# Designed miniproteins, single chains, continued (3), part 27

Each design is a single chain, and the fold is of that chain. pLDDT is the mean over its residues in the fold that is shown.

## One batch from the design tools (miniprotein)

Design m8971
Fold by ESMFold2-Fast:
Structure m8971 (fold): chain A 79 residues (1-79)
Amino acid sequence: SELEELVEELLGLITDPDHQAALERLLRLYREGRISARQFVAAVEEIVREHIAKDPSADVERLEELLERLREVAEEIEE
């Protein structure tokens, strides 16, 4: 799944263990059908925003590219 591949890339960039655990929990909820793709992406965007605010070494350009692609994939799934 492209969505899962994008999350794997985010997990590689986000080194905070609490944020990694939150991303993995969101992915499980999505796989279980408990949240929609749009809800999943909105929650991921919040975690990425917190990471960027907290980590001055964050690769903002790459994180923004991954978020844009996640939004595109979620739009395809919801249509």
Scores: mean pLDDT 82

Design m8972
Fold by ESMFold2-Fast:
Structure m8972 (fold): chain A 80 residues (1-80)
Amino acid sequence: MEYDLPVLHYDENGNIVDVEVKRVEASETAVLAGLRELRKHFPEFAELIEEAERALREGDYERLNELLREIAKRIREKYV
């Protein structure tokens, strides 16, 4: 299944310089692992990421992709 996954681009100092939303083929397990990793690195967005995990578990893929795009937007607004 295809998902609108946030992809983080870093400079040589580890600063986020861009956040891209890329439609990629992935397993539900891979997406869940990615969301857990995002929550570790961006605890300020934990509630939004937890909503995305919930949508994934419920099979609400429309809501999941909406939330993934929102996560990308918020990371971009704060760090880029």
Scores: mean pLDDT 82

Design m8973
Fold by ESMFold2-Fast:
Structure m8973 (fold): chain A 80 residues (1-80)
Amino acid sequence: GKEEAARKLREAAEAARAGDLEAAERYAREGARLAIEHDEDAARAAGAALLAIGGVTTLRFTGDAEAAARDLEGAAEVAE
């Protein structure tokens, strides 16, 4: 449920800080999917997904692991 979505998004943030782009993208995608599938609040689910996309995009195009991790942690907080 929501707790699993939040956990995956936090795992994505940890992977981003570790410099593991593949793991960060995988966990962010899974967390966003779980948030969309299990959150009855569409706005909250959309907010979590947008923050997860923002974090992954930041990591991929800028390499700013800390900025990416902050967005992914924000996504986890919204999903929770």
Scores: mean pLDDT 81

Design m8974
Fold by ESMFold2-Fast:
Structure m8974 (fold): chain A 100 residues (1-100)
Amino acid sequence: MDEFVKLVKEGKYDEAEKVFRKILEEIRADPSKLGPFLNTVYKNKDLFEKFADELEKRGKYELAAEVYNILAFVYRLIEGDQEKADEYLSKAVKLYKKLK
């Protein structure tokens, strides 16, 4: 996760995507890693927002939608910001509709 945060800060989005996909695979293999991951997203919301926006600009709609969903979850259940949660959920839904 620290490598992912560093890569996004450095604007290395293609490398950040590869690291992020590995993080998702690790969480699917071991769901106990989800809590620590969500805490990292909560502490680095601005970087995950920037990453999701860049993925969308690059046409990586499926992955961008996954990041927006994670942000919506963090804003709703950890931050308590319903307006931001609804914004990111809306972005995720719109991107999922493009994947038909």
Scores: mean pLDDT 82

Design m8975
Fold by ESMFold2-Fast:
Structure m8975 (fold): chain A 76 residues (1-76)
Amino acid sequence: SMEIEELEKRIEELEKEIERLEEEIKRLEEELKTSSGEKAEELRKKILELEIELGVKLIELGVLKTALKNLKKKEG
């Protein structure tokens, strides 16, 4: 099914985007451990922004995975 293939492709792309965000957050958290003052505050703000973006993408992933599961059940 083309619908299943398109959903699987979008899920794969979104999982890669999530992995990149998680890696960037981890890198910034490591920088935060050795930072102080205004630099630490800027890093905390950036981490929060990325965590919000990650949260949105995780919700999108959940929706797409549920849609895929439902489509596969209709074809099985």
Scores: mean pLDDT 87

Design m8976
Fold by ESMFold2-Fast:
Structure m8976 (fold): chain A 94 residues (1-94)
Amino acid sequence: SLLEYGRAVAYASAAEDVAEELKKSDVPEEVKKKAEELAREAREHALRGDYRGALEALEKIKELGELAEKLTEKGLERARAAIEAFEEWLRAQR
């Protein structure tokens, strides 16, 4: 129905907003990648009019956001050092 499609689109947009917030944060790249995958999943559900699937993807990305916030509060310095070391290693690999 049109209402179910509208709900699905709203949930997908919310998931995309959460993914963009995580993308701009100092969380590990694996978390950012998973957030992008979940946002894409939500949008695919929305394109099919599957508002329940879109909502499920949104709930997963919200849980990921909460975990990322807890990780950054206590592990940010160690996470940044690890990311910096990994990026340096990637630059050395061609």
Scores: mean pLDDT 74

Design m8977
Fold by ESMFold2-Fast:
Structure m8977 (fold): chain A 66 residues (1-66)
Amino acid sequence: GEKKRKELAEKAKKLMLSLGMSEEDAEEAAKAIENGDFKKAGEILSKVFPDVSPEEIAESLKRILS
């Protein structure tokens, strides 16, 4: 549930920062994951994964939390 989304958000933020994403974008993506807004999270995360669509990232996040 919500706790699992928060844990995923924290892990994703650390990973995104390690890949060179800005603190602001990483925090926005983490907040979107925590709120279950996978569309928004996918759009932000696609900035560091240009070969993956925002829709594919959103589906992957949903799958991890299923």
Scores: mean pLDDT 79

Design m8978
Fold by ESMFold2-Fast:
Structure m8978 (fold): chain A 75 residues (1-75)
Amino acid sequence: EENLELAKRYEESAKLAEKQGRKDDAAISYLNAGKYYYEAGDFEKARESFKKAIELAKDNPELRKQAEEYLKKVE
């Protein structure tokens, strides 16, 4: 399923960006991973991804707001 595959690829990209200290890139990748997990119906993985995006986007209010809005949809 395309959405689940895309979600996993974004999650891998996010983890790599985290290891490299690229917090904004990691937050964007986690946000995208969460969106695709949500489309795939994996609400647990979506919630985890959105929470990581919020945590990493503390200095990026717009990105944090988007992740918070998506998190509300899976809670």
Scores: mean pLDDT 85

Design m8979
Fold by ESMFold2-Fast:
Structure m8979 (fold): chain A 72 residues (1-72)
Amino acid sequence: MAEELEKKAEEYEKNGDYVKAAIWYSFAATKYDEQGDKEKAAEMYRKAAELFRKAGNTDAARQLEILADELA
């Protein structure tokens, strides 16, 4: 399930839709966190933050980086 969300995010990222990619990586992160995979959740949040930054949304990027750091 979490892997399906991650794959969806990767598809949007490849198509250059950074905002949708970031949103789907965030969904994958929450699902990995629910499954107890804190390392994978942090990785997904950092990926989402990078994509929001590429899209020009630095505020969203910063919030996701904080979430990732709290899981590390």
Scores: mean pLDDT 85

Design m8980
Fold by ESMFold2-Fast:
Structure m8980 (fold): chain A 60 residues (1-60)
Amino acid sequence: MAEEIAREAGVSPEEAARAAGEAGRRLARGEISEEEAVEEIARRTGASREQARRMLDIGS
């Protein structure tokens, strides 16, 4: 799922999965907000905020 969204966005599936996993874990620990997690994924992958949100929802 995250890999499919990454391909649609034109970003590396491996990079997207890593970014989503790291942000999701930090969110689960209460270290960052959902909005911060989405921004982190978007920045690391180059995807839009909407695409990053979808990656987070699948990767967490």
Scores: mean pLDDT 72

Design m8981
Fold by ESMFold2-Fast:
Structure m8981 (fold): chain A 68 residues (1-68)
Amino acid sequence: MTAEQAYQGGLILYRAGDYDQAIAAFERAIELDPNFAEAYENLGKALEAKGDLEKAKEYYAKAKELRP
């Protein structure tokens, strides 16, 4: 599985409301590509949807570091 495939799977799960599985998929994308800014951003969104606002902020900050 590529980082992009894991990320796309996460997006499908996020749209379905399966936030726990979406988080796992985005975490997998980051494991495969630690510079994948979009995966950090969407991990933040999934965490925010679960109410984990502090963790969401951390991942949003990381996504911002990775994007010019």
Scores: mean pLDDT 86

Design m8983
Fold by ESMFold2-Fast:
Structure m8983 (fold): chain A 72 residues (1-72)
Amino acid sequence: MEAETAAAVRQEMDLAKEMAEKMEKASDEVAELIYKGGRAVSERGMALPETREYGEELLKFIDEKYKEYKEK
């Protein structure tokens, strides 16, 4: 169960990372959704020992991407 949950969360984090990489070209509404969703998925990843390190890195990456977006 734990292992299956970790695999699903990794897939969600991979998707969130791909979406965040495209944030620069998104509308304000889409950028905010990518930011909120990516942060939620990162926090979920950080709650699991198997995905904690990836979750921490993803959270930092998403925060930086959204900061760059707001500085436009």
Scores: mean pLDDT 80

Design m8984
Fold by ESMFold2-Fast:
Structure m8984 (fold): chain A 77 residues (1-77)
Amino acid sequence: MISEENIERVLEALEELLKERLYGDISQREIAERAGVSVGTVRKVLYMQTELSPEQRKRLLELLTDDGLREMQRGLE
């Protein structure tokens, strides 16, 4: 489905944006732009968490600890 490379790019983009945004609300579009992938790819990584390695899943869960990120997940479309 989603390439390993694209999963890593999404996780890296989310991590960097969280540092810039005080772990507040970040749009899926901002993640997609930073990672160089489609918004659909970001959505699949964040919501479905499919094809993630155990380490990638652990990283994603740690990043999704803020209420703003949960709002984003529900998210903008």
Scores: mean pLDDT 66

Design m8985
Fold by ESMFold2-Fast:
Structure m8985 (fold): chain A 74 residues (1-74)
Amino acid sequence: SMEEIEKLWEEVDKYLREAEKLAETLPPQERSRALSEIVALRIDAVGAFYNRDVEALKRILEEAKKLVERLKSL
């Protein structure tokens, strides 16, 4: 449903904002890599949202969650 797609989109955005905030605290090389990954996930999320692709948004959400956890461990 569109409501499910909007909720997934909002969750993806939430995790990517957290990732961006974490990236700000990293050394330049690690920060650059993290920001590139965040940008790639944002582009994928826009495409999935536009296509109403629930499965793609769920996959992207899991990738965003993993990115946040990885950045916390740096």
Scores: mean pLDDT 89

Design m8986
Fold by ESMFold2-Fast:
Structure m8986 (fold): chain A 94 residues (1-94)
Amino acid sequence: MVVERLQQLIREEFPDQQDLIDRELAQEYSEGELEMIKVLLDVEVDDETARLLLVYLRLAGIAELGSEELAGIGELAKPVVEKVKKRVKEIIPE
């Protein structure tokens, strides 16, 4: 349910970026990247949910700041991270 809802949210919030979404969703992420996103967003979720959250954060960063690295988003774009955290808490009630 959460995974399906999060996939739907990503496609609804970025309707003009379907090709980019498909590319990011097909990408493999390291265990370290998934753990970092769980810590950054302050969530306790499984790796598949963490992967979708990482994709969502990357897309939000690209849309608002241009092409930024995740490390740059975490340190230089705190407002983007906080916005994503707030949205995530609406989807994941934990």
Scores: mean pLDDT 70

Design m8987
Fold by ESMFold2-Fast:
Structure m8987 (fold): chain A 69 residues (1-69)
Amino acid sequence: GAALEARLAAARARRAAAEEALAAAVEALRAVPADDREGLLRAIGAVLRAIGDITEAELTIRRAEEALA
């Protein structure tokens, strides 16, 4: 139904946003100065958060696609 299709569209948009966030987080991680331990930890945290967001969105997409089949 329309509600499930809307959820699928929203989840695909969240995955795309999370993939962009991951790319930005990886570039930020590469840019951290060698002596900035706090910056390194923050950048690693951002990468892990983005990976989690991608995984959650992919699970939502898979479940919605299975329910629409």
Scores: mean pLDDT 87

Design m8988
Fold by ESMFold2-Fast:
Structure m8988 (fold): chain A 73 residues (1-73)
Amino acid sequence: MEAAARAAAEAVARGVAALGEGVLREALERAEAEAKTEEERRVAALAREAFRAAVAGDLERAVALLLEAARVA
């Protein structure tokens, strides 16, 4: 589980580098805006915080946030 979440956080960081931070931020903002249930809103919020942590290079925090999102969803 933690290895998969770490790989996901690293993939986010690489995606930001390849596509640009703005493109991924727009996708996360869209997911948050389209969230209709409390559960979906919480997952979107955790994903946004994981994105910020990954962009900042804090992969351990990003992994922890992604694991939390996986438990909610």
Scores: mean pLDDT 71

Design m8989
Fold by ESMFold2-Fast:
Structure m8989 (fold): chain A 58 residues (1-58)
Amino acid sequence: RLAELVRQIERAAREGDVERMREYVEELRRLLIEQGLASEEEARDPDFLGDLMDEIRA
């Protein structure tokens, strides 16, 4: 589920679809908070989110 969202964000970014990318990023943040993988502050930190997305991709 998380890995699929990360792939969708990457695809949207590659295609230049900023609106779609934003939607997937917000969905990812929501799921991370729900699963206890991130606090609300952490999920809104671009550096934290980027590092976590890289981990999910691995």
Scores: mean pLDDT 76

Design m8990
Fold by ESMFold2-Fast:
Structure m8990 (fold): chain A 65 residues (1-65)
Amino acid sequence: SLKEFIEKLDKRIEELDKEIEKLEEELKKTTDEEKKKKLKLEIELLEGMKALLQGMKAFVEKKLE
């Protein structure tokens, strides 16, 4: 069902938030410029994935109205 799909999206968004938080904490502790670049790229990619999932959720919720 669409409700179950929304619940799955919410869980994945929460997982991505936790992954992003861990990488941001690692970035704060990092002094190596190459590692900083890699962490920033990983964070940006995960934030992009989160935005796509949030967009899908919003689209589905709008269609249920």
Scores: mean pLDDT 87

Design m8991
Fold by ESMFold2-Fast:
Structure m8991 (fold): chain A 68 residues (1-68)
Amino acid sequence: SAMEAIKLVAEALKSGKGEVEVTLSDGSVLRFDAADATGGTGAILAIIGEEPERVEVVIDGERRVFEN
């Protein structure tokens, strides 16, 4: 679910470690450092605003896919 993708991004931001890449169902890719609160907030807002059918989150090469 989109909420699980948001939680994963928020947890990465809380850690402040690693590179995060979020891919939305329209193919948009948002890439940011976990220490970048602006980039991370932007990614969370994009997930909320678009209500995507699919979100892919990659943190330091670990890929997770969330579908609604």
Scores: mean pLDDT 79

Design m8992
Fold by ESMFold2-Fast:
Structure m8992 (fold): chain A 94 residues (1-94)
Amino acid sequence: KAEELIKEGEELFEKGDYEKAAELFEKAAKLAEEAGDTELAARALANLAEAYVKAGDYEKAREALDKMISLARDFESEVDASMDAMRVSSLIIG
């Protein structure tokens, strides 16, 4: 569902319809977040930020990027948090 909205938004973005593309990416990001698909939500938010930049809405672009970075960190932390912590600790201590 969210992935289909991202695809449709990408087509609109390529055609230069940045405002409509942003609307679809925002909807896709919300659906992906509700579904717990953090990776897809981050992807939709990255596309949303680019669409807002092209539309000239830099404040909304910044908000989308900040949210994307936060979700990407949470995704990475959930996947490899213990392994990353162990690896970093090993490099510092030994």
Scores: mean pLDDT 72

Design m8993
Fold by ESMFold2-Fast:
Structure m8993 (fold): chain A 57 residues (1-57)
Amino acid sequence: SSELEKLKEEAQRLLVRAYLLGKISLEEAQALGKRLQAAKTVEEAREVLEEARKFLE
């Protein structure tokens, strides 16, 4: 769905930002990115988005 796609894009951008700011390791960023790509529902994508937000503040 378009909502799922938008959440995945936002979560990916936040994960990249968290990595560049040194808030997570490359290994952690890649693992979360794979979980995000495997997400089949808005709820699954939102879980990764919230994890990414937590790393940033």
Scores: mean pLDDT 85

Design m8994
Fold by ESMFold2-Fast:
Structure m8994 (fold): chain A 80 residues (1-80)
Amino acid sequence: MQQADEHYRRGVRLLAEGKYEEAVKHFEEAIALDPNNARAHLALGRAYLKLGKVDEAKEHFQRALELDPENEAARQLLAE
């Protein structure tokens, strides 16, 4: 139960610590367990953006926006 949420939370902590590649791994695990988790797609995109992987970041921001069309953060990040 809630293993996707645990991986998401670990990823968020790693992202805050600047450990972007480790954050990506945990967000990917969260998405593997719950592919419709808009927050995990948004966070994975942010982690990729921090790594300079703009194309991968854009794909995940777009998926987050498809899952949650009112997500202003994803919309703003795609507008770049």
Scores: mean pLDDT 81

Design m8995
Fold by ESMFold2-Fast:
Structure m8995 (fold): chain A 92 residues (1-92)
Amino acid sequence: MEEEKKKEEVEKAERYARELSEIVREKDPERYGEVARNMGSAVAMAQGSSLEKAKKIAELIEEAAEKARGASADEAVAIADELYSRILEIAE
């Protein structure tokens, strides 16, 4: 049951990380590669974390993706960069 819950949170993180990466690809394709790598690392950190940390990481990625939907190119990249910095602090 706990492993299933963690899988759900990681799958949620993967879905929203992909959405955020695709938003950046559309708005600023030159920065896409870096953002995609950082989002991949963020999902890997969720997978390697406790259930509670995985939930927090998934929540932050979801919030970032939602904010990025209406954002400019520069705002979307800034949202992704800020998200990655916050996830690094949580994953410690």
Scores: mean pLDDT 85

Design m8996
Fold by ESMFold2-Fast:
Structure m8996 (fold): chain A 90 residues (1-90)
Amino acid sequence: DKAKEALKKYLEGKISVLDLAETLHNDPSLKGVHVPPILLENYRRGLVSEEELTGYVIDSLKGYIKANKLDFTGDENDLRELASFLYDNL
């Protein structure tokens, strides 16, 4: 529920990649989604770039797809394609 709403808001440009990452991290129902808390803290401190954070969110969503045996055939390096796919499949 919360994860699906966050994916929708991200796709609509209403929240940042950080907001998406924090929502996904705090949803225990998403098996295979792992955004390390230290990464989110370091990003807030300016020690991690947005590109690095985006890469970790991409890897976390790919982990969810793999753990749940979902058939994703889009660009695995495109956060918007991953978010759109998961919005339709959650």
Scores: mean pLDDT 78

Design m8997
Fold by ESMFold2-Fast:
Structure m8997 (fold): chain A 147 residues (1-147)
Amino acid sequence: DKVKEEAIKRLEELASKVLSEEQVKAIVELLSKIEDSFVLIVAGTLAIAKGMLENASVEELKEFMEGVIEVLKGLTIDSSLDDLNAARDAIKALPNAPSDIIIDRVFGIALEVSREHREKGLSREEAVELLMERAEEFFRELEQILS
């Protein structure tokens, strides 16, 4: 699955700028368990944001990501708004979740990309690239907040 492999590589590149090698490796290994590339990027963005906001241990990142993977299981870019909002609320309730503001920002980005996929007819590959670009912008925003 080339789209999945490219999404993982892109997230690894982004994470490597802001997280330790051990944190990046743990995130990449867990992301490999997610089949849908759009949902994979949502999970990866949440994990990287959590790592940036806290001196989170590898174990804390793994626990949070395992919860995120279970919540997002069976969801795709074509999932209903109700299902995506229910997933957002479930992720907020997970142990070691980052702040609600961060979760809402990541899901806000994902929902905007999902909308553009539906309204503008973006391919999955184009939607994945757009989501990655917006995730990188979000990480730059987080770096400014942490300064």
Scores: mean pLDDT 84

Design m8998
Fold by ESMFold2-Fast:
Parts: sequence; C-alpha cells; structure tokens
Structure m8998 (fold): chain A 117 residues (1-117)
Amino acid sequence: AVTLTESGGGTVPEGGSLTLSNQVSGVDLAEHGVGWFRQAPGEPRQAVAGLAGADGGVFLSLSAAGRFTPSKDVAAQTAYLNMSNLRREDTAVYYSSVSSSVGGEQVWGAGTQVTVV
C-alpha cells in the first residue's frame, strides 16, 4: 500500500516562507512523480506544483511560479514544497499526491493547513 505522511503546515506572516514535506512509502520516488494541490474554502482543489518521476520535469501554476519550488530526496523517500513570499491568497489546505505503481490509482495525503496572516 502507498502511504503519504505530510508535515510542515502552520501559520506564517505575509512575505514569510514555509516548507511542506511528504514522506512516501510503498512506491519508489525515483520512478514516481509527486503532485502538490491546494483547496481554499468554497473553491475547487487546484494543482500548484509537481515533479515528474525519473526525468525530473517540473510543473508550477502561475500563482506559484517564482515563489514555490518542488523538490525530492529520493534516498530519504521525501518530497518537499518550498514556499516563499507567501500571500494571504495562499491560505488553503495543501495536499500531496502520488500514483501507485499498479493500476495507476492516485493516492492522496490527508492534507496540511497553511494559514497566511
């Protein structure tokens, strides 16, 4: 089974920085991509950042470009989202996701609250 253990959320001032982490088990992060999504109250869940598997392709949304940096430590089986110059509009529950190696099912983390004050 694939397990995602998220951490690093919290309350941060405008212009501040925060790093979200996701410890992954059940799949090899060298071969699997990690997506980062967020959902604010009353809004749909939206993609923010992503890293492809082996080839390391990077996706950033327009709101995240220049401010957020996704990365992974394959040896530690941990993915990160480094967030800088945070805005009040970045306040949301942040979710990580990974596809399973069998069946292509997307596995979601439980979500981590980020609040910008």
Scores: mean pLDDT 81

Design m8999
Fold by ESMFold2-Fast:
Structure m8999 (fold): chain A 73 residues (1-73)
Amino acid sequence: MSALSERLLTLSREEIKELLRRAGVPEEYIEPAAETIYEERETIRDAADIALALVKAGVPDEYIGPAVRELLA
């Protein structure tokens, strides 16, 4: 298991939401983004998987990079 997968498995939905807020993701996208990441956390292996989950949740492209960066920090 990658360090990223281990990290995501330890994060709660609320902790994921906080990281997304710190990344500057607008509140309207935070709930669906955090829910998608939390539901898919066991299958997320790298930064590209996080980006795909955010796209599936409807997060606009301009917030994807900052959100991935905060989730990896």
Scores: mean pLDDT 79

Design m9000
Fold by ESMFold2-Fast:
Structure m9000 (fold): chain A 67 residues (1-67)
Amino acid sequence: MLSEEQKKELIDYLTKKYGLSEELAEKIVELANKGRFDGVGTLLVVKGGLSAEQAEEAIKFAEKLLK
C-alpha cells in the first residue's frame, strides 16, 4: 500500500507534469494502491487525455513508489 506521503507525491506528479485535476489524480492513486494498473492506464488516457506513452511513464512512476 502507498503511504500518505507517496500518494501526495503521485498526485503532485500527475497534476504538475500532465495537468490532471486533483480529483482525477486521487482516483488514479486509489487504483494504483489496489494494484489496478490496467484501470490506471485507461483513466490516464480516457479522462486524463494522456498518450499511451505518457500513461506508461506514469505507471512506471507509480510502480517505483510501491517498491
Scores: mean pLDDT 81

Design m9001
Fold by ESMFold2-Fast:
Structure m9001 (fold): chain A 64 residues (1-64)
Amino acid sequence: MSPVEKAKERIEEAQKSDGEERNRILSDMLREAATLPPDERKKVLGLLQEFLDQEQKRNDELEA
Protein backbone atom coordinates (compact mmCIF):
# COMPACT_ATOMS: atom_id res chain seq x y z
CA MET A 1 0.00 0.00 0.00
CA SER A 2 1.34 3.43 -0.91
CA PRO A 3 1.81 6.10 1.80
CA VAL A 4 -1.02 8.12 0.22
CA GLU A 5 -3.39 5.12 0.27
CA LYS A 6 -2.44 4.45 3.90
CA ALA A 7 -3.10 8.12 4.73
CA LYS A 8 -6.59 7.90 3.19
CA GLU A 9 -7.38 4.85 5.35
CA ARG A 10 -6.11 6.68 8.45
CA ILE A 11 -8.32 9.69 7.63
CA GLU A 12 -11.33 7.34 7.43
CA GLU A 13 -10.38 5.87 10.83
CA ALA A 14 -9.97 9.38 12.28
CA GLN A 15 -13.42 10.37 10.96
CA LYS A 16 -14.93 7.38 12.83
CA SER A 17 -12.86 8.01 15.99
CA ASP A 18 -13.18 10.61 18.74
CA GLY A 19 -10.91 12.26 21.31
CA GLU A 20 -7.57 10.64 22.08
CA GLU A 21 -7.87 7.97 19.36
CA ARG A 22 -8.45 10.62 16.67
CA ASN A 23 -5.52 12.69 17.97
CA ARG A 24 -3.27 9.60 17.95
CA ILE A 25 -4.16 8.84 14.32
CA LEU A 26 -3.54 12.45 13.27
CA SER A 27 -0.21 12.57 15.14
CA ASP A 28 0.88 9.30 13.51
CA MET A 29 0.02 10.73 10.09
CA LEU A 30 2.09 13.88 10.72
CA ARG A 31 5.04 11.80 11.91
CA GLU A 32 4.89 9.50 8.87
CA ALA A 33 4.44 12.44 6.48
CA ALA A 34 7.74 13.91 7.74
CA THR A 35 9.55 10.75 6.48
CA LEU A 36 8.01 10.84 2.97
CA PRO A 37 9.43 12.33 -0.25
CA PRO A 38 8.23 15.92 -0.87
CA ASP A 39 5.55 15.01 -3.45
CA GLU A 40 3.97 12.29 -1.29
CA ARG A 41 4.33 14.43 1.85
CA LYS A 42 2.42 17.26 0.13
CA LYS A 43 -0.42 14.88 -0.79
CA VAL A 44 -0.64 13.39 2.72
CA LEU A 45 -0.53 16.82 4.38
CA GLY A 46 -3.20 18.01 1.93
CA LEU A 47 -5.50 15.16 2.99
CA LEU A 48 -4.81 15.89 6.67
CA GLN A 49 -5.46 19.64 6.25
CA GLU A 50 -8.73 18.94 4.39
CA PHE A 51 -9.88 16.66 7.22
CA LEU A 52 -8.92 19.23 9.88
CA ASP A 53 -10.77 22.00 8.02
CA GLN A 54 -13.93 19.84 7.90
CA GLU A 55 -13.67 18.93 11.61
CA GLN A 56 -13.05 22.57 12.60
CA LYS A 57 -16.19 23.66 10.72
CA ARG A 58 -18.20 20.87 12.34
CA ASN A 59 -16.97 21.79 15.84
CA ASP A 60 -17.69 25.49 15.25
CA GLU A 61 -21.28 24.61 14.25
CA LEU A 62 -21.78 22.43 17.35
CA GLU A 63 -20.39 25.12 19.70
CA ALA A 64 -22.37 27.98 18.09
Scores: mean pLDDT 75

Design m9002
Fold by ESMFold2-Fast:
Structure m9002 (fold): chain A 73 residues (1-73)
Amino acid sequence: MAAERGRRVAELSREAYEAVKNKDKEKVEEVLKEARELGEGAYLGVATIAAQLKSKEEQEEIARRVEEARAAA
């Protein structure tokens, strides 16, 4: 089952990368929501990839959410 989750995370990461490249912020948010449903680790991985292609302000926002998720765990 872990391999299936790994592939889904990779697919969502690719979707996020394409959405950011196409400047489709709405699609990026949808992909991040799906990753969150797979689990905190999946969300953090996808969010990190999306952040690399966003402004520094958005990267800081994502990093703050990552910290919140860690504090809650």
Scores: mean pLDDT 71

Design m9003
Fold by ESMFold2-Fast:
Formats: sequence, structure tokens, C-alpha cells
Structure m9003 (fold): chain A 66 residues (1-66)
Amino acid sequence: MEEELRELLREMAEAIRRGDTERARELLEEAKKKLRELKKEEVERVLEESSEAVKEISEIVKKLAE
């Protein structure tokens, strides 16, 4: 589960770098589902290991989770 989330966040960062907004949003929705299933500690570890861009995307995901 954590590895899947990490892969999704990396792909999302790549999509953002390419300017592929639609792909980034698709990955964002998948990441939201994974984040909901993880423990807080697991989410924290993934964010810590991610690039700065991925961390920013993860914060956006949390805000958009409404």
C-alpha cells in the first residue's frame, strides 16, 4: 500500500512537470483513495521520502479531500 502510494505520488509529480493537468488529476484521485486507507504514520513516511513537488501535491490532495 505505501509503495503504491509512493509510486502514484512520483507519477503525479512527473505529470505536473510535463504540464499534463488531466493526468495529474486522475493520479490525484487515486492518491486520495490510498491516503484514506493509510495510517497517519505511513502517510508521513511517504511524504518525507518524496520530492518537494510531490509533498506540495500531497498537501493539495489533503485540502481537496473536503
Scores: mean pLDDT 68

Design m9004
Fold by ESMFold2-Fast:
Structure m9004 (fold): chain A 66 residues (1-66)
Amino acid sequence: MRDELAKAIENGDFEEALKLIEELFKKGDLESARMGAEALIERAKAAGDEESKKKAEELLKRIEKE
């Protein structure tokens, strides 16, 4: 799963990356889910993709919810 997530982020498949991060979160792999969301935010920001960045930020907030 983590390898698939890294591949999705590198390929710019942000929608698939978001789904994979959600699966990690549901499995209780909070560290991998958080790291994946942070990596996705950075990659989307670098690509100028504000929509994907916003979605990744929402997912990160859900993972870290306080």
Scores: mean pLDDT 79

Design m9005
Fold by ESMFold2-Fast:
Structure m9005 (fold): chain A 72 residues (1-72)
Amino acid sequence: LYEEAAAAYQKALDLLPDSPEKISALNGLGNALEGLGRGDEAVEAYKQALELGKKLLGPEHPLTQAAALGLR
């Protein structure tokens, strides 16, 4: 369920350092927030994932590209 998924990702983000796992969790949070109709919050999650992904993994990495697609 999207509400349970959003809560789980939010909890994981509180525990994760800047890492590929955090980028994945931010992408998952964005997707769950979109499913809940919370589009503005989803955009912020995807923006954070995109910025962190560019910094840690580069713009061509699948996790970074997933964040970019989420901003559409």
Scores: mean pLDDT 81

Design m9006
Fold by ESMFold2-Fast:
Structure m9006 (fold): chain A 56 residues (1-56)
Amino acid sequence: SKVSQEVLDELRRLAEESPNPGARAAAEMALREAQQGMSTEKARKGLEQAKRIDGL
């Protein structure tokens, strides 16, 4: 369950830089789960969710 560095970097960017507080929260949750050994698939789904919220 190695998460791609690119996915982790984008989650961290959204968590710190998104103007949407919902997107930051979603990215922070996905990043935390990835750090706790969550699968790459789960991390990518979390990133997609955070990006959708960021686009609102």
Scores: mean pLDDT 76

